# Ledger of designs, part 8: designed miniproteins, single chains, continued (2)

Each design is a single chain, and the fold is of that chain. pLDDT is the mean over its residues in the fold that is shown.

## One batch from the design tools (miniprotein)

Design m4241
Fold by ESMFold2-Fast:
Structure m4241 (fold): chain A 99 residues (1-99)
Amino acid sequence: MIEKSQEYYKKYKETKDPMYFAKALEYLIEEAKKEEEKITEEEVEEIKKELEKLAKEGASEYELYEEAGLKIAEITRGLTPEEVEEVRKEFEAAREASK
């Protein structure tokens, strides 16, 4: 993943401070918009709205980060439902490996 969002996510994992998680999400979205050139402002707003809804429904910070990454990949790479499922497995494996 992109360098600055990855740095803040690492800080979140070390400190468990939700401020670092918020920064990681913010940079993940900005970096996808800036470097991949395949995401529109409307799609970014849709992602933010879905993440806000999930947060209100009690989603964890890890779940919000994973969902943001999946939505960005789905839009920028045009992933099929089967490919989305594979990426979800990759995220679960990455969380397990980071223990």
Scores: mean pLDDT 66

Design m4242
Fold by ESMFold2-Fast:
Structure m4242 (fold): chain A 60 residues (1-60)
Amino acid sequence: GSYKPVIVKTLTGYLVLAQDSENKLVGKVFDTLEEAKKAVEKLSKIKKPTTEEIKKILSE
């Protein structure tokens, strides 16, 4: 997919959502906005991320 990663404020923290190259939605909730922004910056550098690449970035 061509969707840009987004941050959504939730009751449990900050949800980062991204679409992989097969249009699968992958996300993780971060405790802080700073961590969520860092994840979005890393994801934004990859044009066609795989589900595995997204999971690796979100796990850092």
Scores: mean pLDDT 77

Design m4243
Fold by ESMFold2-Fast:
Structure m4243 (fold): chain A 84 residues (1-84)
Amino acid sequence: VIEEVEKKVEEAGKKLTEAAKKLDPSRAQDLLDTMRAAGQMIIAGASAESVERNILLTAPPSLEEAAKEAAEVAREAAELYAAS
């Protein structure tokens, strides 16, 4: 389950970072760090709502759609971990 959570968050982080490189490259590193932190928060038992909120608060308006997709995947990963 931990490996599945890490894989989902890593894949979502790659997509978000790719979107950031196209739309707002200056935010790419902050968003990558946020997604790495999200994975650690999930393993530490953080709620799906908390993980989702942290991702959305870090993203600029230019990346709102991509951040929503990443937050949704992180939320699913958190729910998967909590159910295990």
Scores: mean pLDDT 78

Design m4244
Fold by ESMFold2-Fast:
Structure m4244 (fold): chain A 97 residues (1-97)
Amino acid sequence: SIIDKLRELADKLNKAVVNKDYEEAIRIARELIELAREIYEKSKNPRIRQQAGDVIRELERLIELIKTSNDEFLINLETIATIGGITVLIRMLEREK
């Protein structure tokens, strides 16, 4: 399911960032953006669309931060915030049933 893919990719993103595998983190973040875009395009629920849009923006900011910053603390904080946004999106999708 799309929910299972979001969970798996969010976990992989966290592991990549913790291991400082930033190339892998960017690759996973791009896959998460693609899934969030699919949710945005297919959902008729305006709250789910808004949350998917927020997740896309958070992932884009995380990619930019990884590319432009050597601050591991800030990268870790942004990753935690991004995973939080994905968790909210997952909960909204589960409630839509």
Scores: mean pLDDT 89

Design m4245
Fold by ESMFold2-Fast:
Structure m4245 (fold): chain A 83 residues (1-83)
Amino acid sequence: VERALGVWANLTRSRVRGEPRIPVEEAAALARARLDAKIKEAGLDVTWEEVLAEFAKQLAELAERKPELTEPEAIEAADEILG
């Protein structure tokens, strides 16, 4: 799941923000930091395991819809999920 987060974060980084791709491990760490900041900002009392489970579910649903989604739509959906 964390590897998937890093791959999607790298795609949104390069395609949405125009930034160069970084190592998947670094992209995953940045995505985790952003998600942790959003959880704290929202005042949510959730564990990291619950966050990973929800994002795994959302990414799986996105993958199931991928045949009907254009690449830009899939990337925008991933950016919304990862935030």
Scores: mean pLDDT 64

Design m4246
Fold by ESMFold2-Fast:
Structure m4246 (fold): chain A 101 residues (1-101)
Amino acid sequence: SDRETALAGLAAAQAGRQAALTSADPDEGAKAGADGGMEGVVGAQAALRAGDLRLATEAGRAARDAGLEGAKVSTTPELASRSIGAAIGGIGEAIHAGGLP
């Protein structure tokens, strides 16, 4: 369901952010931030389809935070680009939900 996708995406973004902040390997942290952030974007979009603007804002902000932390520890242009993409996507979905970016 869209609600299950939204909750899974929110959780993935939160886990990705924590991994980016705490990983001893910056490449693993960057990948987790990027991948988790993108799942957060998907979750925010699912929440929007379900009409859950609060959950969409939370997932979008979590995607933003995961992408930003992934970008900070990225050692390759590819991981940095993916992380920045997740952050921008998260900001966009939070704005779309009527939340603060």
Scores: mean pLDDT 90

Design m4247
Fold by ESMFold2-Fast:
Structure m4247 (fold): chain A 67 residues (1-67)
Amino acid sequence: DARAQLEAAGYEAAVAGNEEAVRYVREALDHLDAGDLAGALRYAQEAAKVGNPAASAYAQRAVDLLR
């Protein structure tokens, strides 16, 4: 599910020290938990752009699930 992919993206970004990607994943998760799928998609797309390869791959899977 999209939540699991975003949580994996956040973990990989944190391990890599990519604070910007961690911040975007957190925003995406907050919007997802609020039922705002458009906001979740927007922040997941930003995480995919700025993440390290592993974090970006998981964030992109979340994007594909939220489309």
Scores: mean pLDDT 85

Design m4248
Fold by ESMFold2-Fast:
Structure m4248 (fold): chain A 62 residues (1-62)
Amino acid sequence: SAELEELARRLGLSVEQVRNILAAMAALPTAADREALARLVQKETGASEETVERLLARAEAL
């Protein structure tokens, strides 16, 4: 999807890597755990707050 391609470009990752991250986030039991994983991704990639918010929103939509 165009949204996954955009997230991948913003994160500096492949679409496959973004799908794997989203699947991992969706499998987590709480919103707090998903936020923690999203913050770890932000730290490792240097992504903006906007990009992290989009990643979290997409995981909720899975």
Scores: mean pLDDT 83

Design m4249
Fold by ESMFold2-Fast:
Structure m4249 (fold): chain A 88 residues (1-88)
Amino acid sequence: SSLARLERLQAEYEKVKKEGLDEERAEEAYEKYREEALEKAKKLAEEAGVELEETPLGEKELVFLYLSEIDVETAVLIAMKVQKELEK
């Protein structure tokens, strides 16, 4: 369920926050997910008959879509990296 996933995400976030964020690992995960999310978005756009370049689907929407589908540990690393970039 979505509630169970949210609880797992919160637990992993607290664990990473306590142990410290591995910035190199987070950067690698972010770059990997970005490329995978773009490929997934292209496939979905192709199936819907929409050009990705003209879709209102931005990078933030790709993040939300991808984070819901990936493992909790990787999702937390990506989310923390995105949060850090937004604070700049």
Scores: mean pLDDT 67

Design m4250
Fold by ESMFold2-Fast:
Structure m4250 (fold): chain A 95 residues (1-95)
Amino acid sequence: SVKEQFKKQMSLILQKIHQAIEDGNIDEVKQQFQQMIDLVQQVMTNQSTVQQIQQSVDDAMQQIEQNKDNRLKVMSIVNRLMSLVYRKVEEEFKS
């Protein structure tokens, strides 16, 4: 149930991020990334992995700020980050 609840909440976060990108609302994208980190902290016990995800989010936010006028580039950065987060969390659940 924790894994299913995590996937459901992550899907809602991704939906809100996609809408924020369509609306040109980068501040909402930042808020949703903060919600994602909070969710990851709730389901993961490995602090090192949580810190790696936080660093990846920080790097993605820097790239989004540099590319804020390019919606396709912002979407690409978000999709790459989400794939990384899903991979790291799935590895935790397999352990």
Scores: mean pLDDT 83

Design m4251
Fold by ESMFold2-Fast:
Structure m4251 (fold): chain A 67 residues (1-67)
Amino acid sequence: GPIDEKEVAEAIALIYRGIANYLESKGDLEGAIESYRKAIDVLEKAGGDPELIAELRQRLAELESKL
């Protein structure tokens, strides 16, 4: 079947979220922020889940407030 761009974007975003969580656990807040930004960008370009985008944006804002 045709490639589902939203499903692929969601999978990629979840990978970036996993990377962000790992980097945050290591104290790499700048790396975590970059990974969350990449996750959000991928989802927004594909028109992905707005609830997931909102959750990631909230987490990004929380991390940016710690810099």
Scores: mean pLDDT 86

Design m4252
Fold by ESMFold2-Fast:
Structure m4252 (fold): chain A 88 residues (1-88)
Amino acid sequence: MEEARRLVREAIERARAAGDNVEEPPEEEWEELADQLRAAEAAQRLLEGKDPEAARATLERLARTEAERKTIAGIVEAAESGKLPALP
């Protein structure tokens, strides 16, 4: 939880610094959001061509539930197509 809280807050501050109006999500979602943030970072590394094998392994490791697998698969697919989700 503490690591999830840190990752979520850093992401919110980064988004707000970019001029986005982002509300803090409920605490119950922080762990899921932290995993999603880790997956997004790994997907970005894939897109940049930095250690693609390690990045893919990280994404596969984070996909534990069917819902998480679907979300991570979407991020991986976006990275492979050269299009990232959310903010530019």
Scores: mean pLDDT 65

Design m4253
Fold by ESMFold2-Fast:
Structure m4253 (fold): chain A 86 residues (1-86)
Amino acid sequence: VLTKEQIISLLRDGIDAAVAELRAAGKEETAEKVRKYGNEILTAIQNNDLEKAKEIVEKAEKELSDDPVARRFIALVHLLLESLEK
Protein backbone atom coordinates (compact mmCIF):
# COMPACT_ATOMS: atom_id res chain seq x y z
CA VAL A 1 0.00 0.00 0.00
CA LEU A 2 1.33 3.42 -0.96
CA THR A 3 1.67 6.13 1.70
CA LYS A 4 0.18 9.59 1.11
CA GLU A 5 3.73 10.99 0.70
CA GLN A 6 4.56 8.31 -1.91
CA ILE A 7 1.31 9.11 -3.78
CA ILE A 8 2.14 12.85 -3.75
CA SER A 9 5.67 12.11 -5.04
CA LEU A 10 4.36 9.82 -7.82
CA LEU A 11 1.72 12.38 -8.82
CA ARG A 12 4.32 15.19 -9.01
CA ASP A 13 6.56 12.98 -11.17
CA GLY A 14 3.55 12.06 -13.33
CA ILE A 15 2.62 15.73 -13.84
CA ASP A 16 6.20 16.66 -14.81
CA ALA A 17 6.52 13.68 -17.19
CA ALA A 18 3.18 14.36 -18.92
CA VAL A 19 3.89 18.11 -19.21
CA ALA A 20 7.37 17.44 -20.69
CA GLU A 21 5.98 14.91 -23.23
CA LEU A 22 3.14 17.27 -24.26
CA ARG A 23 5.53 20.22 -24.68
CA ALA A 24 7.90 18.07 -26.77
CA ALA A 25 4.87 17.31 -29.00
CA GLY A 26 4.07 21.06 -29.33
CA LYS A 27 0.90 20.76 -27.21
CA GLU A 28 1.65 23.66 -24.85
CA GLU A 29 -2.00 24.49 -24.00
CA THR A 30 -2.73 20.84 -23.09
CA ALA A 31 0.50 20.76 -21.02
CA GLU A 32 -0.62 23.87 -19.09
CA LYS A 33 -4.02 22.27 -18.35
CA VAL A 34 -2.38 19.02 -17.14
CA ARG A 35 -0.13 21.05 -14.79
CA LYS A 36 -3.09 23.13 -13.54
CA TYR A 37 -5.38 20.16 -12.82
CA GLY A 38 -2.47 18.07 -11.52
CA ASN A 39 -1.56 20.78 -8.99
CA GLU A 40 -5.23 21.16 -7.93
CA ILE A 41 -5.43 17.36 -7.39
CA LEU A 42 -2.15 17.48 -5.39
CA THR A 43 -3.57 20.23 -3.16
CA ALA A 44 -6.80 18.25 -2.56
CA ILE A 45 -4.79 15.11 -1.63
CA GLN A 46 -2.53 17.15 0.71
CA ASN A 47 -5.72 18.44 2.41
CA ASN A 48 -7.14 14.85 2.67
CA ASP A 49 -10.06 15.94 0.45
CA LEU A 50 -10.56 12.85 -1.73
CA GLU A 51 -14.03 14.01 -2.82
CA LYS A 52 -12.54 17.26 -4.19
CA ALA A 53 -9.69 15.34 -5.86
CA LYS A 54 -12.26 13.11 -7.65
CA GLU A 55 -14.25 16.17 -8.80
CA ILE A 56 -11.09 17.73 -10.30
CA VAL A 57 -10.19 14.43 -12.05
CA GLU A 58 -13.71 14.27 -13.59
CA LYS A 59 -13.34 17.85 -14.89
CA ALA A 60 -9.86 17.08 -16.28
CA GLU A 61 -11.21 13.97 -18.07
CA LYS A 62 -13.92 16.06 -19.78
CA GLU A 63 -11.37 18.62 -21.05
CA LEU A 64 -8.34 16.39 -21.77
CA SER A 65 -9.45 12.80 -22.58
CA ASP A 66 -8.98 13.34 -26.35
CA ASP A 67 -5.19 13.51 -25.82
CA PRO A 68 -3.44 10.14 -25.29
CA VAL A 69 -0.71 11.58 -23.00
CA ALA A 70 -3.29 13.41 -20.85
CA ARG A 71 -5.43 10.22 -20.82
CA ARG A 72 -2.47 8.19 -19.47
CA PHE A 73 -1.89 10.85 -16.80
CA ILE A 74 -5.59 10.71 -15.77
CA ALA A 75 -5.37 6.88 -15.60
CA LEU A 76 -2.36 7.23 -13.25
CA VAL A 77 -4.33 9.65 -11.04
CA HIS A 78 -7.25 7.17 -10.83
CA LEU A 79 -4.82 4.41 -9.74
CA LEU A 80 -3.25 6.66 -7.08
CA LEU A 81 -6.66 7.76 -5.73
CA GLU A 82 -7.74 4.10 -5.47
CA SER A 83 -4.59 3.49 -3.37
CA LEU A 84 -5.80 6.16 -0.89
CA GLU A 85 -9.18 4.38 -0.44
CA LYS A 86 -8.76 1.60 2.13
Scores: mean pLDDT 85

Design m4254
Fold by ESMFold2-Fast:
Structure m4254 (fold): chain A 77 residues (1-77)
Amino acid sequence: SAAVAARSARLRALAAEAHSRSSSEEEIRRAAERLVGGEKVEEAAKALREAGADAALVEELVRERAKALEELRAAAA
């Protein structure tokens, strides 16, 4: 969809800017956390990888967010 495409493009631009401005692993990770959000985790992770963010950090962030969502679902069940 156009809205999804526009959001992905914006996330890629923000991720590229964060990567270029942040030299430390933790700074990049914090920027990624702000960009990923909740339900758009996989989409944001793809955008971060495309922007050149460290793959290991992106994978860790995705796992952390997936775990948090699963815990919420388990609590609601």
Scores: mean pLDDT 57

Design m4255
Fold by ESMFold2-Fast:
Structure m4255 (fold): chain A 92 residues (1-92)
Amino acid sequence: SRLDELAAELQRVVAEAVELLTRQQKSGRPMTPEEKAQLQALIARLQELLAEIRRLDETQPLSPAQKRLVREAELIVQEAQDRLAEQEALEG
């Protein structure tokens, strides 16, 4: 189904964002322009997927596993946005 396709894509994008955030945290260095651009693109994609999933949830209830994934994705979006804001503050 379209919902299953969106959930699978959401899981992949969440994993990619977690990998980037984990690598940046372990490096202890400021994000490169390329890493910031990649994280911004991942945030935008996560937001698009979440919006489409929420629209479908109005007609097709999410499974418990899909609800958990949506919550995880929302937390990762917030963490990524906070990380970008911290990086921008360091450049000012």
Scores: mean pLDDT 86

Design m4256
Fold by ESMFold2-Fast:
Structure m4256 (fold): chain A 101 residues (1-101)
Amino acid sequence: ASASATFTAKKSGKYVITATNKGSLTVGVEVKDANGNLLGSTVVPAGREAKVEVDVKEGDILTVTVRGGPGSGTNTVEVKLIDASTGEVLGSATLTVTQAA
């Protein structure tokens, strides 16, 4: 199972995407551009936070996808798009992944 959020970059520069896994299952996180190119990925264990750094241009559309690991249950992941130079939070989404198998 997977869930996605889309963000538009308001400024060119280096961005940090943080993923805070509030659930009991390990999740995978992927960041892609509008053409489907993988910009970065990480694995976020249960109860942990991980970061993905990406270089973007103003107007770029970023898709952040959270994928469930093995197991069954519901996992809530908080995703934030952060300007790496200022620490300003430019966008956020809460993604819920439910696995039934």
Scores: mean pLDDT 80

Design m4257
Fold by ESMFold2-Fast:
Structure m4257 (fold): chain A 65 residues (1-65)
Amino acid sequence: DVIVEQERQSLEEELAYWMEVLEIPKEYEEALKEKIKLLPKEDILTLPAKTIVRQAAVELGVLPE
C-alpha cells in the first residue's frame, strides 16, 4: 500500500524531531525505526506521529506511559 509506505517514510523523517521533543536518546533511533516498520497499517494511518514515537519509546522502556 503506497499510502502506508509514504506515511511510514514521513514518520521516519520526523523521527529525529520527535526524539528531540520527547528527549529520547539517539541510541534508541534504530530500535524506534524497527518498531515503526512493524506497526499495524491502522496505527500508521490514524495515530499522530508524536503518539506513535512516544508509544514505541514506552515499549522500549525509555519513556513512562
Scores: mean pLDDT 77

Design m4258
Fold by ESMFold2-Fast:
Structure m4258 (fold): chain A 64 residues (1-64)
Amino acid sequence: MKKKKTVVFPASATTQQIAEAVRKAQELGAKVVSARMLTPDSIEIEIEGENAEKAAEEIRKLLA
């Protein structure tokens, strides 16, 4: 069964930070499957795969 996790980025997140997050997910065997504006000040991305949970945690570290 597919595992999905979401990560919320502030709207002020740079293209570089988002690109790094996508790369980190791919390194961990997860795929970014969607991105959308959740609120005017935040962007939500969905990550899918067996390591989606680890990928989400690593991405949160990159944003901190």
Scores: mean pLDDT 72

Design m4259
Fold by ESMFold2-Fast:
Structure m4259 (fold): chain A 81 residues (1-81)
Amino acid sequence: SHMEIGREYNRLANRYLRLALDSEDPEKALEYARQAVEYAGKAIEYGESSGAIILRAGAVGIRHRQPEVTTLVVEGIDAAL
């Protein structure tokens, strides 16, 4: 169902957020953060409250001084809402 699809995207977003936060490699951390934003945006489209995942993934980009992740956060929120 629509709700089950949203929950699956939210689970994937949380998984990638954890991988991003745990990664010591900036390149891997940013890739995981990007995936967290993408799945969180999809989860929001399906009715989930996944905005906090997007904000936390954006914080990974700020820590690694990569503005592209912050741009993806903004774009993901805009696309999902």
Scores: mean pLDDT 73

Design m4260
Fold by ESMFold2-Fast:
Structure m4260 (fold): chain A 75 residues (1-75)
Amino acid sequence: ELPEDASEESRELARLALEALESGEGEGERLVTEYLLRLLKAQGVNLEETKKGLELLVEEEGYKKAAEEVLKELE
């Protein structure tokens, strides 16, 4: 689900975010937000796939606010 052009740092952050989501802890919210912002600024980002991921996060408790803020930036 990650772009092939994503940096090693972005891929590592995504892995940590997924692990935090599995734990159900609020720190996952911060890691997911950082990961999504890096994706938006990276070269070769697929905005449609990013929007799909954010729409899924809006359905998750604790991530809705962060996901909605990032979606607004994707105008």
Scores: mean pLDDT 55

Design m4261
Fold by ESMFold2-Fast:
Structure m4261 (fold): chain A 79 residues (1-79)
Amino acid sequence: SEAEKARLVREARSLLNSLANLQDILKKEDDEERKATLKKQMNGIKKRLQELVEELRRLGAFDEAEEFEKQLKELEKQG
């Protein structure tokens, strides 16, 4: 269970970093087709992050789940 929690935490951090990078790319993108593709990728990452938060809650990792949910919300406000 500790190894599973550690795996989920690493995946969530990686996805949050990817989401932040994609948001920065999106702000600089001028092509509408490319913007649509980036938004689709970002939505996929957000969905996976929500799944990871729920899985962390199931494992009793409530503090980690709450922190990642907060970080996701802050990124959504910045986009």
Scores: mean pLDDT 87

Design m4262
Fold by ESMFold2-Fast:
Structure m4262 (fold): chain A 70 residues (1-70)
Amino acid sequence: SMEERQREARERAYRLTRELLEAGASAQDAGKAAVDEIRAEAERQGLSPEEKERLLEAAQEGALMAILDA
């Protein structure tokens, strides 16, 4: 379902952002890299613009949560 995909995108973006922050990346660079990875995967999967938008919103939430938890 789309809800499951959004949850997976949030959790994955959170993990990627946290890993990059721990490796010494800035919050801006870490968050951008995590969201860009989710975007690239959505494009490879041929998702609709609406589906991509929802996944990117979820990824942005995950990245922001990781930054706030740091």
Scores: mean pLDDT 87

Design m4263
Fold by ESMFold2-Fast:
Structure m4263 (fold): chain A 66 residues (1-66)
Amino acid sequence: SREELERRLRELLAELRLPEDASIEELQAKIGELRQKAQEYPEVAHNAELAIATAEEAIRLKEELR
């Protein structure tokens, strides 16, 4: 349901420490930032990759909810 998708989206945004009203553009900017950090700092690459996957799923859900 729409309500289940909205709940899932809120959970993913909370994991990313983003506000519930974060835009797709803000999520894309976050992904870009995380990719740059993973490239520059190999010691955080794994955590950055997990956060990128979370942000990509959040974008997918936001597009589904449009």
Scores: mean pLDDT 85

Design m4264
Fold by ESMFold2-Fast:
Structure m4264 (fold): chain A 80 residues (1-80)
Amino acid sequence: MMSEETAEILLENFKTNLDNLVDMAKRNNWDPEEVIKQLEEDYKLTKDYLKQVLSEELFEKVIKRLDKLVEEAKARIKAL
């Protein structure tokens, strides 16, 4: 099982990756709809993985934070 400390590092890395995705989409004039679709597909795989490696309680806490980060990133991509 993944530790809480490892989950916090994963959240920090996930946030950094989202910030980089938004920046790349802006710099390269990517289609916002395609970027959002790819983000949603990647996030679904991430949730499936985390459900298998985290305890039920830790999964609920982590997913609430990830959902917020993903929704904020999607909003920033739509604004491009």
Scores: mean pLDDT 82

Design m4265
Fold by ESMFold2-Fast:
Structure m4265 (fold): chain A 107 residues (1-107)
Amino acid sequence: MEELEKLRKEVVEAIQKEDYDGAVKNLLRLIDEALRLIDEGKLTPEQARDILGFAILAFEKLKDKLTPEQKKEIRDAIYRLIDALQEKGLITPEEAEFIKKYLDEIE
């Protein structure tokens, strides 16, 4: 939990400083840590949805500053997060499909 909060702060600070490579790196680390906590059963549904929402909002703020490769890497990472949340019953299949469709429409 403390590590997720630290990584979230590092993503926000990197975006504010226009350090987009740092923002990508820290966002991917945040998603990897969230996936670990999901696998270990250490996230509540509320915490899981909060982290997913943060990742999507961060991606939306970064999208126009990223290379096509960076966009794909983040999108793939968020997809892994959505799939893990659905598998553990933290979101519904209908929620997962809706969020994936929304994410695909982010240009």
Scores: mean pLDDT 84

Design m4266
Fold by ESMFold2-Fast:
Structure m4266 (fold): chain A 70 residues (1-70)
Amino acid sequence: SPLEKEAKTSRDGAKKMNDLAKDYEDKANNLKKNDPSKKDEVDSLMKSAKTYRNGAKKATDSANRLLNQL
């Protein structure tokens, strides 16, 4: 159904955003270990990760709403 297709698109989007968030978190963690002078860059990367995590949550909530699983 179109509803199931839309829910799948939202879930796939959430997965991509979580994968991007993890990449930012991993980069921030590596930078923090290798260069303590880069605190501002680490903070920026973590803020980007949090933005993607928040986006993923909203997309997941949207998919669950479409699937009547609230």
Scores: mean pLDDT 85

Design m4267
Fold by ESMFold2-Fast:
Structure m4267 (fold): chain A 105 residues (1-105)
Amino acid sequence: MKELEEKAEEIAKNRELGLKLVMEYGVQELAVAVQITVLRRLGDFEKAAELEARVQQIQNELYKISGMTSSEFTQQELKGLTKKQALGILLAIERLRELIREALA
């Protein structure tokens, strides 16, 4: 936890790092959305629903930590990130990467 908090503080001080982190989050979220769409097209509705539930859980945790919804991060003109916003996104990216890794295994 301390290492992620230190990284979040560094990102909060650097606007370019903050905006790059938002971009990375958007890419990871899109990758999982594509996986859900493919599962539905394959007729695996149960696995698609399980992935959707896990994504919703990640988005709820992001809001709890940052005070911002996933949609607000992708749609608002951000000048940079606060420490709590950076921490929320860092944790969300880690969880989304785990979901993507599981699907590619």
Scores: mean pLDDT 83

Design m4268
Fold by ESMFold2-Fast:
Structure m4268 (fold): chain A 87 residues (1-87)
Amino acid sequence: MPPVIKTLADKAMLKLIERGQEILKLPESEKTRLLGEMGDAFADAEEAAKQAGLDTDEVVTVITYLTIFEGLSLEEALNIVKKELEK
């Protein structure tokens, strides 16, 4: 794995953990909804990465982060990761 993608994945994982911890402090209805949204984003990221032949934990984590925190589409997030891997 290129060092830049590993570094991005490490930072993305920290941000996802921090968001998960904040969600766990919310009322049950909001907690269920937001955790469901995070789970769906992860599943979609995993499938997109797998179809591209890039289904590593680091790639999936970065795509999930970009869709949740940056509001990017799966295609946009995957293209960013592909460009970083081409360097």
Scores: mean pLDDT 80

Design m4269
Fold by ESMFold2-Fast:
Structure m4269 (fold): chain A 66 residues (1-66)
Amino acid sequence: GPARAEEIRERLLETEREGKLPLATVIELLRQGASPEDIVRALVALGLSEEQARTAVAVAQALLAS
């Protein structure tokens, strides 16, 4: 539900503040129906490495599947 989604988002924003990947934004895009491939391309265009972009998408997909 919304409360659980907010808790997960807050934990991911805390992780982002520690210099980790932008996971909260990736999760939101996946929920809106964006393709994983398009998200990777967008993150690379914004300055992330392909490895960082792929990792962010993979982690976000795992969190959505659980």
Scores: mean pLDDT 69

Design m4270
Fold by ESMFold2-Fast:
Structure m4270 (fold): chain A 68 residues (1-68)
Amino acid sequence: MSPIERFEARAREIIATLDPENAAKLEEILAQAVALLEELSTSLSEAQVTVVADWMLGELERWVESLK
């Protein structure tokens, strides 16, 4: 799987654990994040895109923990 595909799959797992309102907000953020990662992939290496995707995922996980 590409780093973007892994990020999207992991983010969707997180979305599945949320209430519908927060899930809808994360879906919108996910679409923008994927678009940004795809744009970055035109100028960055796969390894660099992986680092950015992992950082973004960590920020999402931290935000979700703040909702508990």
Scores: mean pLDDT 81

Design m4271
Fold by ESMFold2-Fast:
Structure m4271 (fold): chain A 85 residues (1-85)
Amino acid sequence: SKLEKLLEEHFDPESQQQIKKLIDEAKRNKDDSKKLEELKEQIYTLINQAFVERYGITADMSPAELRALLEQLRELKKALDEEIG
């Protein structure tokens, strides 16, 4: 899937496993809107943290570099939302 390719591109195997586990939990809790929102927040937090740690997002980055990384993050979050539904 698009999500699997993006996870392999941007995350180490440990982070991929953690994210996939949370996605599976989110899919199982689709009928519980509150739990689903909590799980999505956990996934987004983990993705954001891993991106900051991996790519070193800082205030000193050029606007072009920052935009490129934010676009990659946006595409990943979009693929995540499509996967969970």
Scores: mean pLDDT 79

Design m4272
Fold by ESMFold2-Fast:
Structure m4272 (fold): chain A 64 residues (1-64)
Amino acid sequence: MEWKIPELTVEQVKRLIDTLEKIAKKFYPDNKELHELIEKARQYADEGKVDEALKYIKEASKLL
């Protein structure tokens, strides 16, 4: 798998997660898989693990 990601800061990743969480709560409130992926992304972002957080963001966005 090939990927090219711009230099993202933890702050930028957290903003993406916040946006995804708002969308998920509004349109997919009962989708536990989506909610769990977003929660995992947030946890990794809080730990400064940007690459791991982005993987979960990508998985969550596939469910949107």
Scores: mean pLDDT 78

Design m4273
Fold by ESMFold2-Fast:
Structure m4273 (fold): chain A 66 residues (1-66)
Amino acid sequence: MSVEEQMMEEALKELEKNKDASEEELVKKLGELVVKIVKTPGLSSEQQDKLIEELLKKLEEILKEK
């Protein structure tokens, strides 16, 4: 599995685990995951952007269910 795929799975699982948290807590968790992605060696800027976009989509999905 690529670094990009591993980061995607881990980040999506973290958001899913926190889906019942407040909107403020979810936004904070997203910020922590974005920082982790940016600091991960082996990811290009384009790969980082794609990961962040997918996390934003997942967050929007969770927030729509609240």
Scores: mean pLDDT 80

Design m4274
Fold by ESMFold2-Fast:
Structure m4274 (fold): chain A 90 residues (1-90)
Amino acid sequence: MFKSLALDHLNDALDYAIQAALSPDPEIKEKYLEEAREHVRLAVEFLEQAGLDPSEVKELMEKAIEAAEKGDYIAANDYGSQAVDTAIKL
């Protein structure tokens, strides 16, 4: 149950990060990045509630968000997809 909630939030975070990467407006980009960060925080909390170590998932999502800030949607998607896959395997 908690793990499935974490996965839902990770997928939302990835979607927001990709939207941020593709946004040409700096204000809209920052709002999407803020949403991505909030969904990562919720995912980490749910993984911890499931008794799982969120450390690798958190690091990968932080790299995805950093790539998104730079407009690198390919790197953002790659790191974010790795984070989701890592969480599934926990």
Scores: mean pLDDT 87

Design m4275
Fold by ESMFold2-Fast:
Structure m4275 (fold): chain A 59 residues (1-59)
Amino acid sequence: SEEQIKKLEETIKKLEDRVAELRAQYARTPTPQLRADIERLEKTIEFLKEYLEALKKKS
């Protein structure tokens, strides 16, 4: 579904914006928690991007 693809693209963009915010915070005040949060979100984004590409191939 093109609508599902569009919603996933919007979700990915929002998560990428959040990672950018957390990376800016980490550059100023690095903590193990912030690093872990960034790594978790980046892995989630990568999974969603792979899922998005799989949906595009099957749609």
Scores: mean pLDDT 86

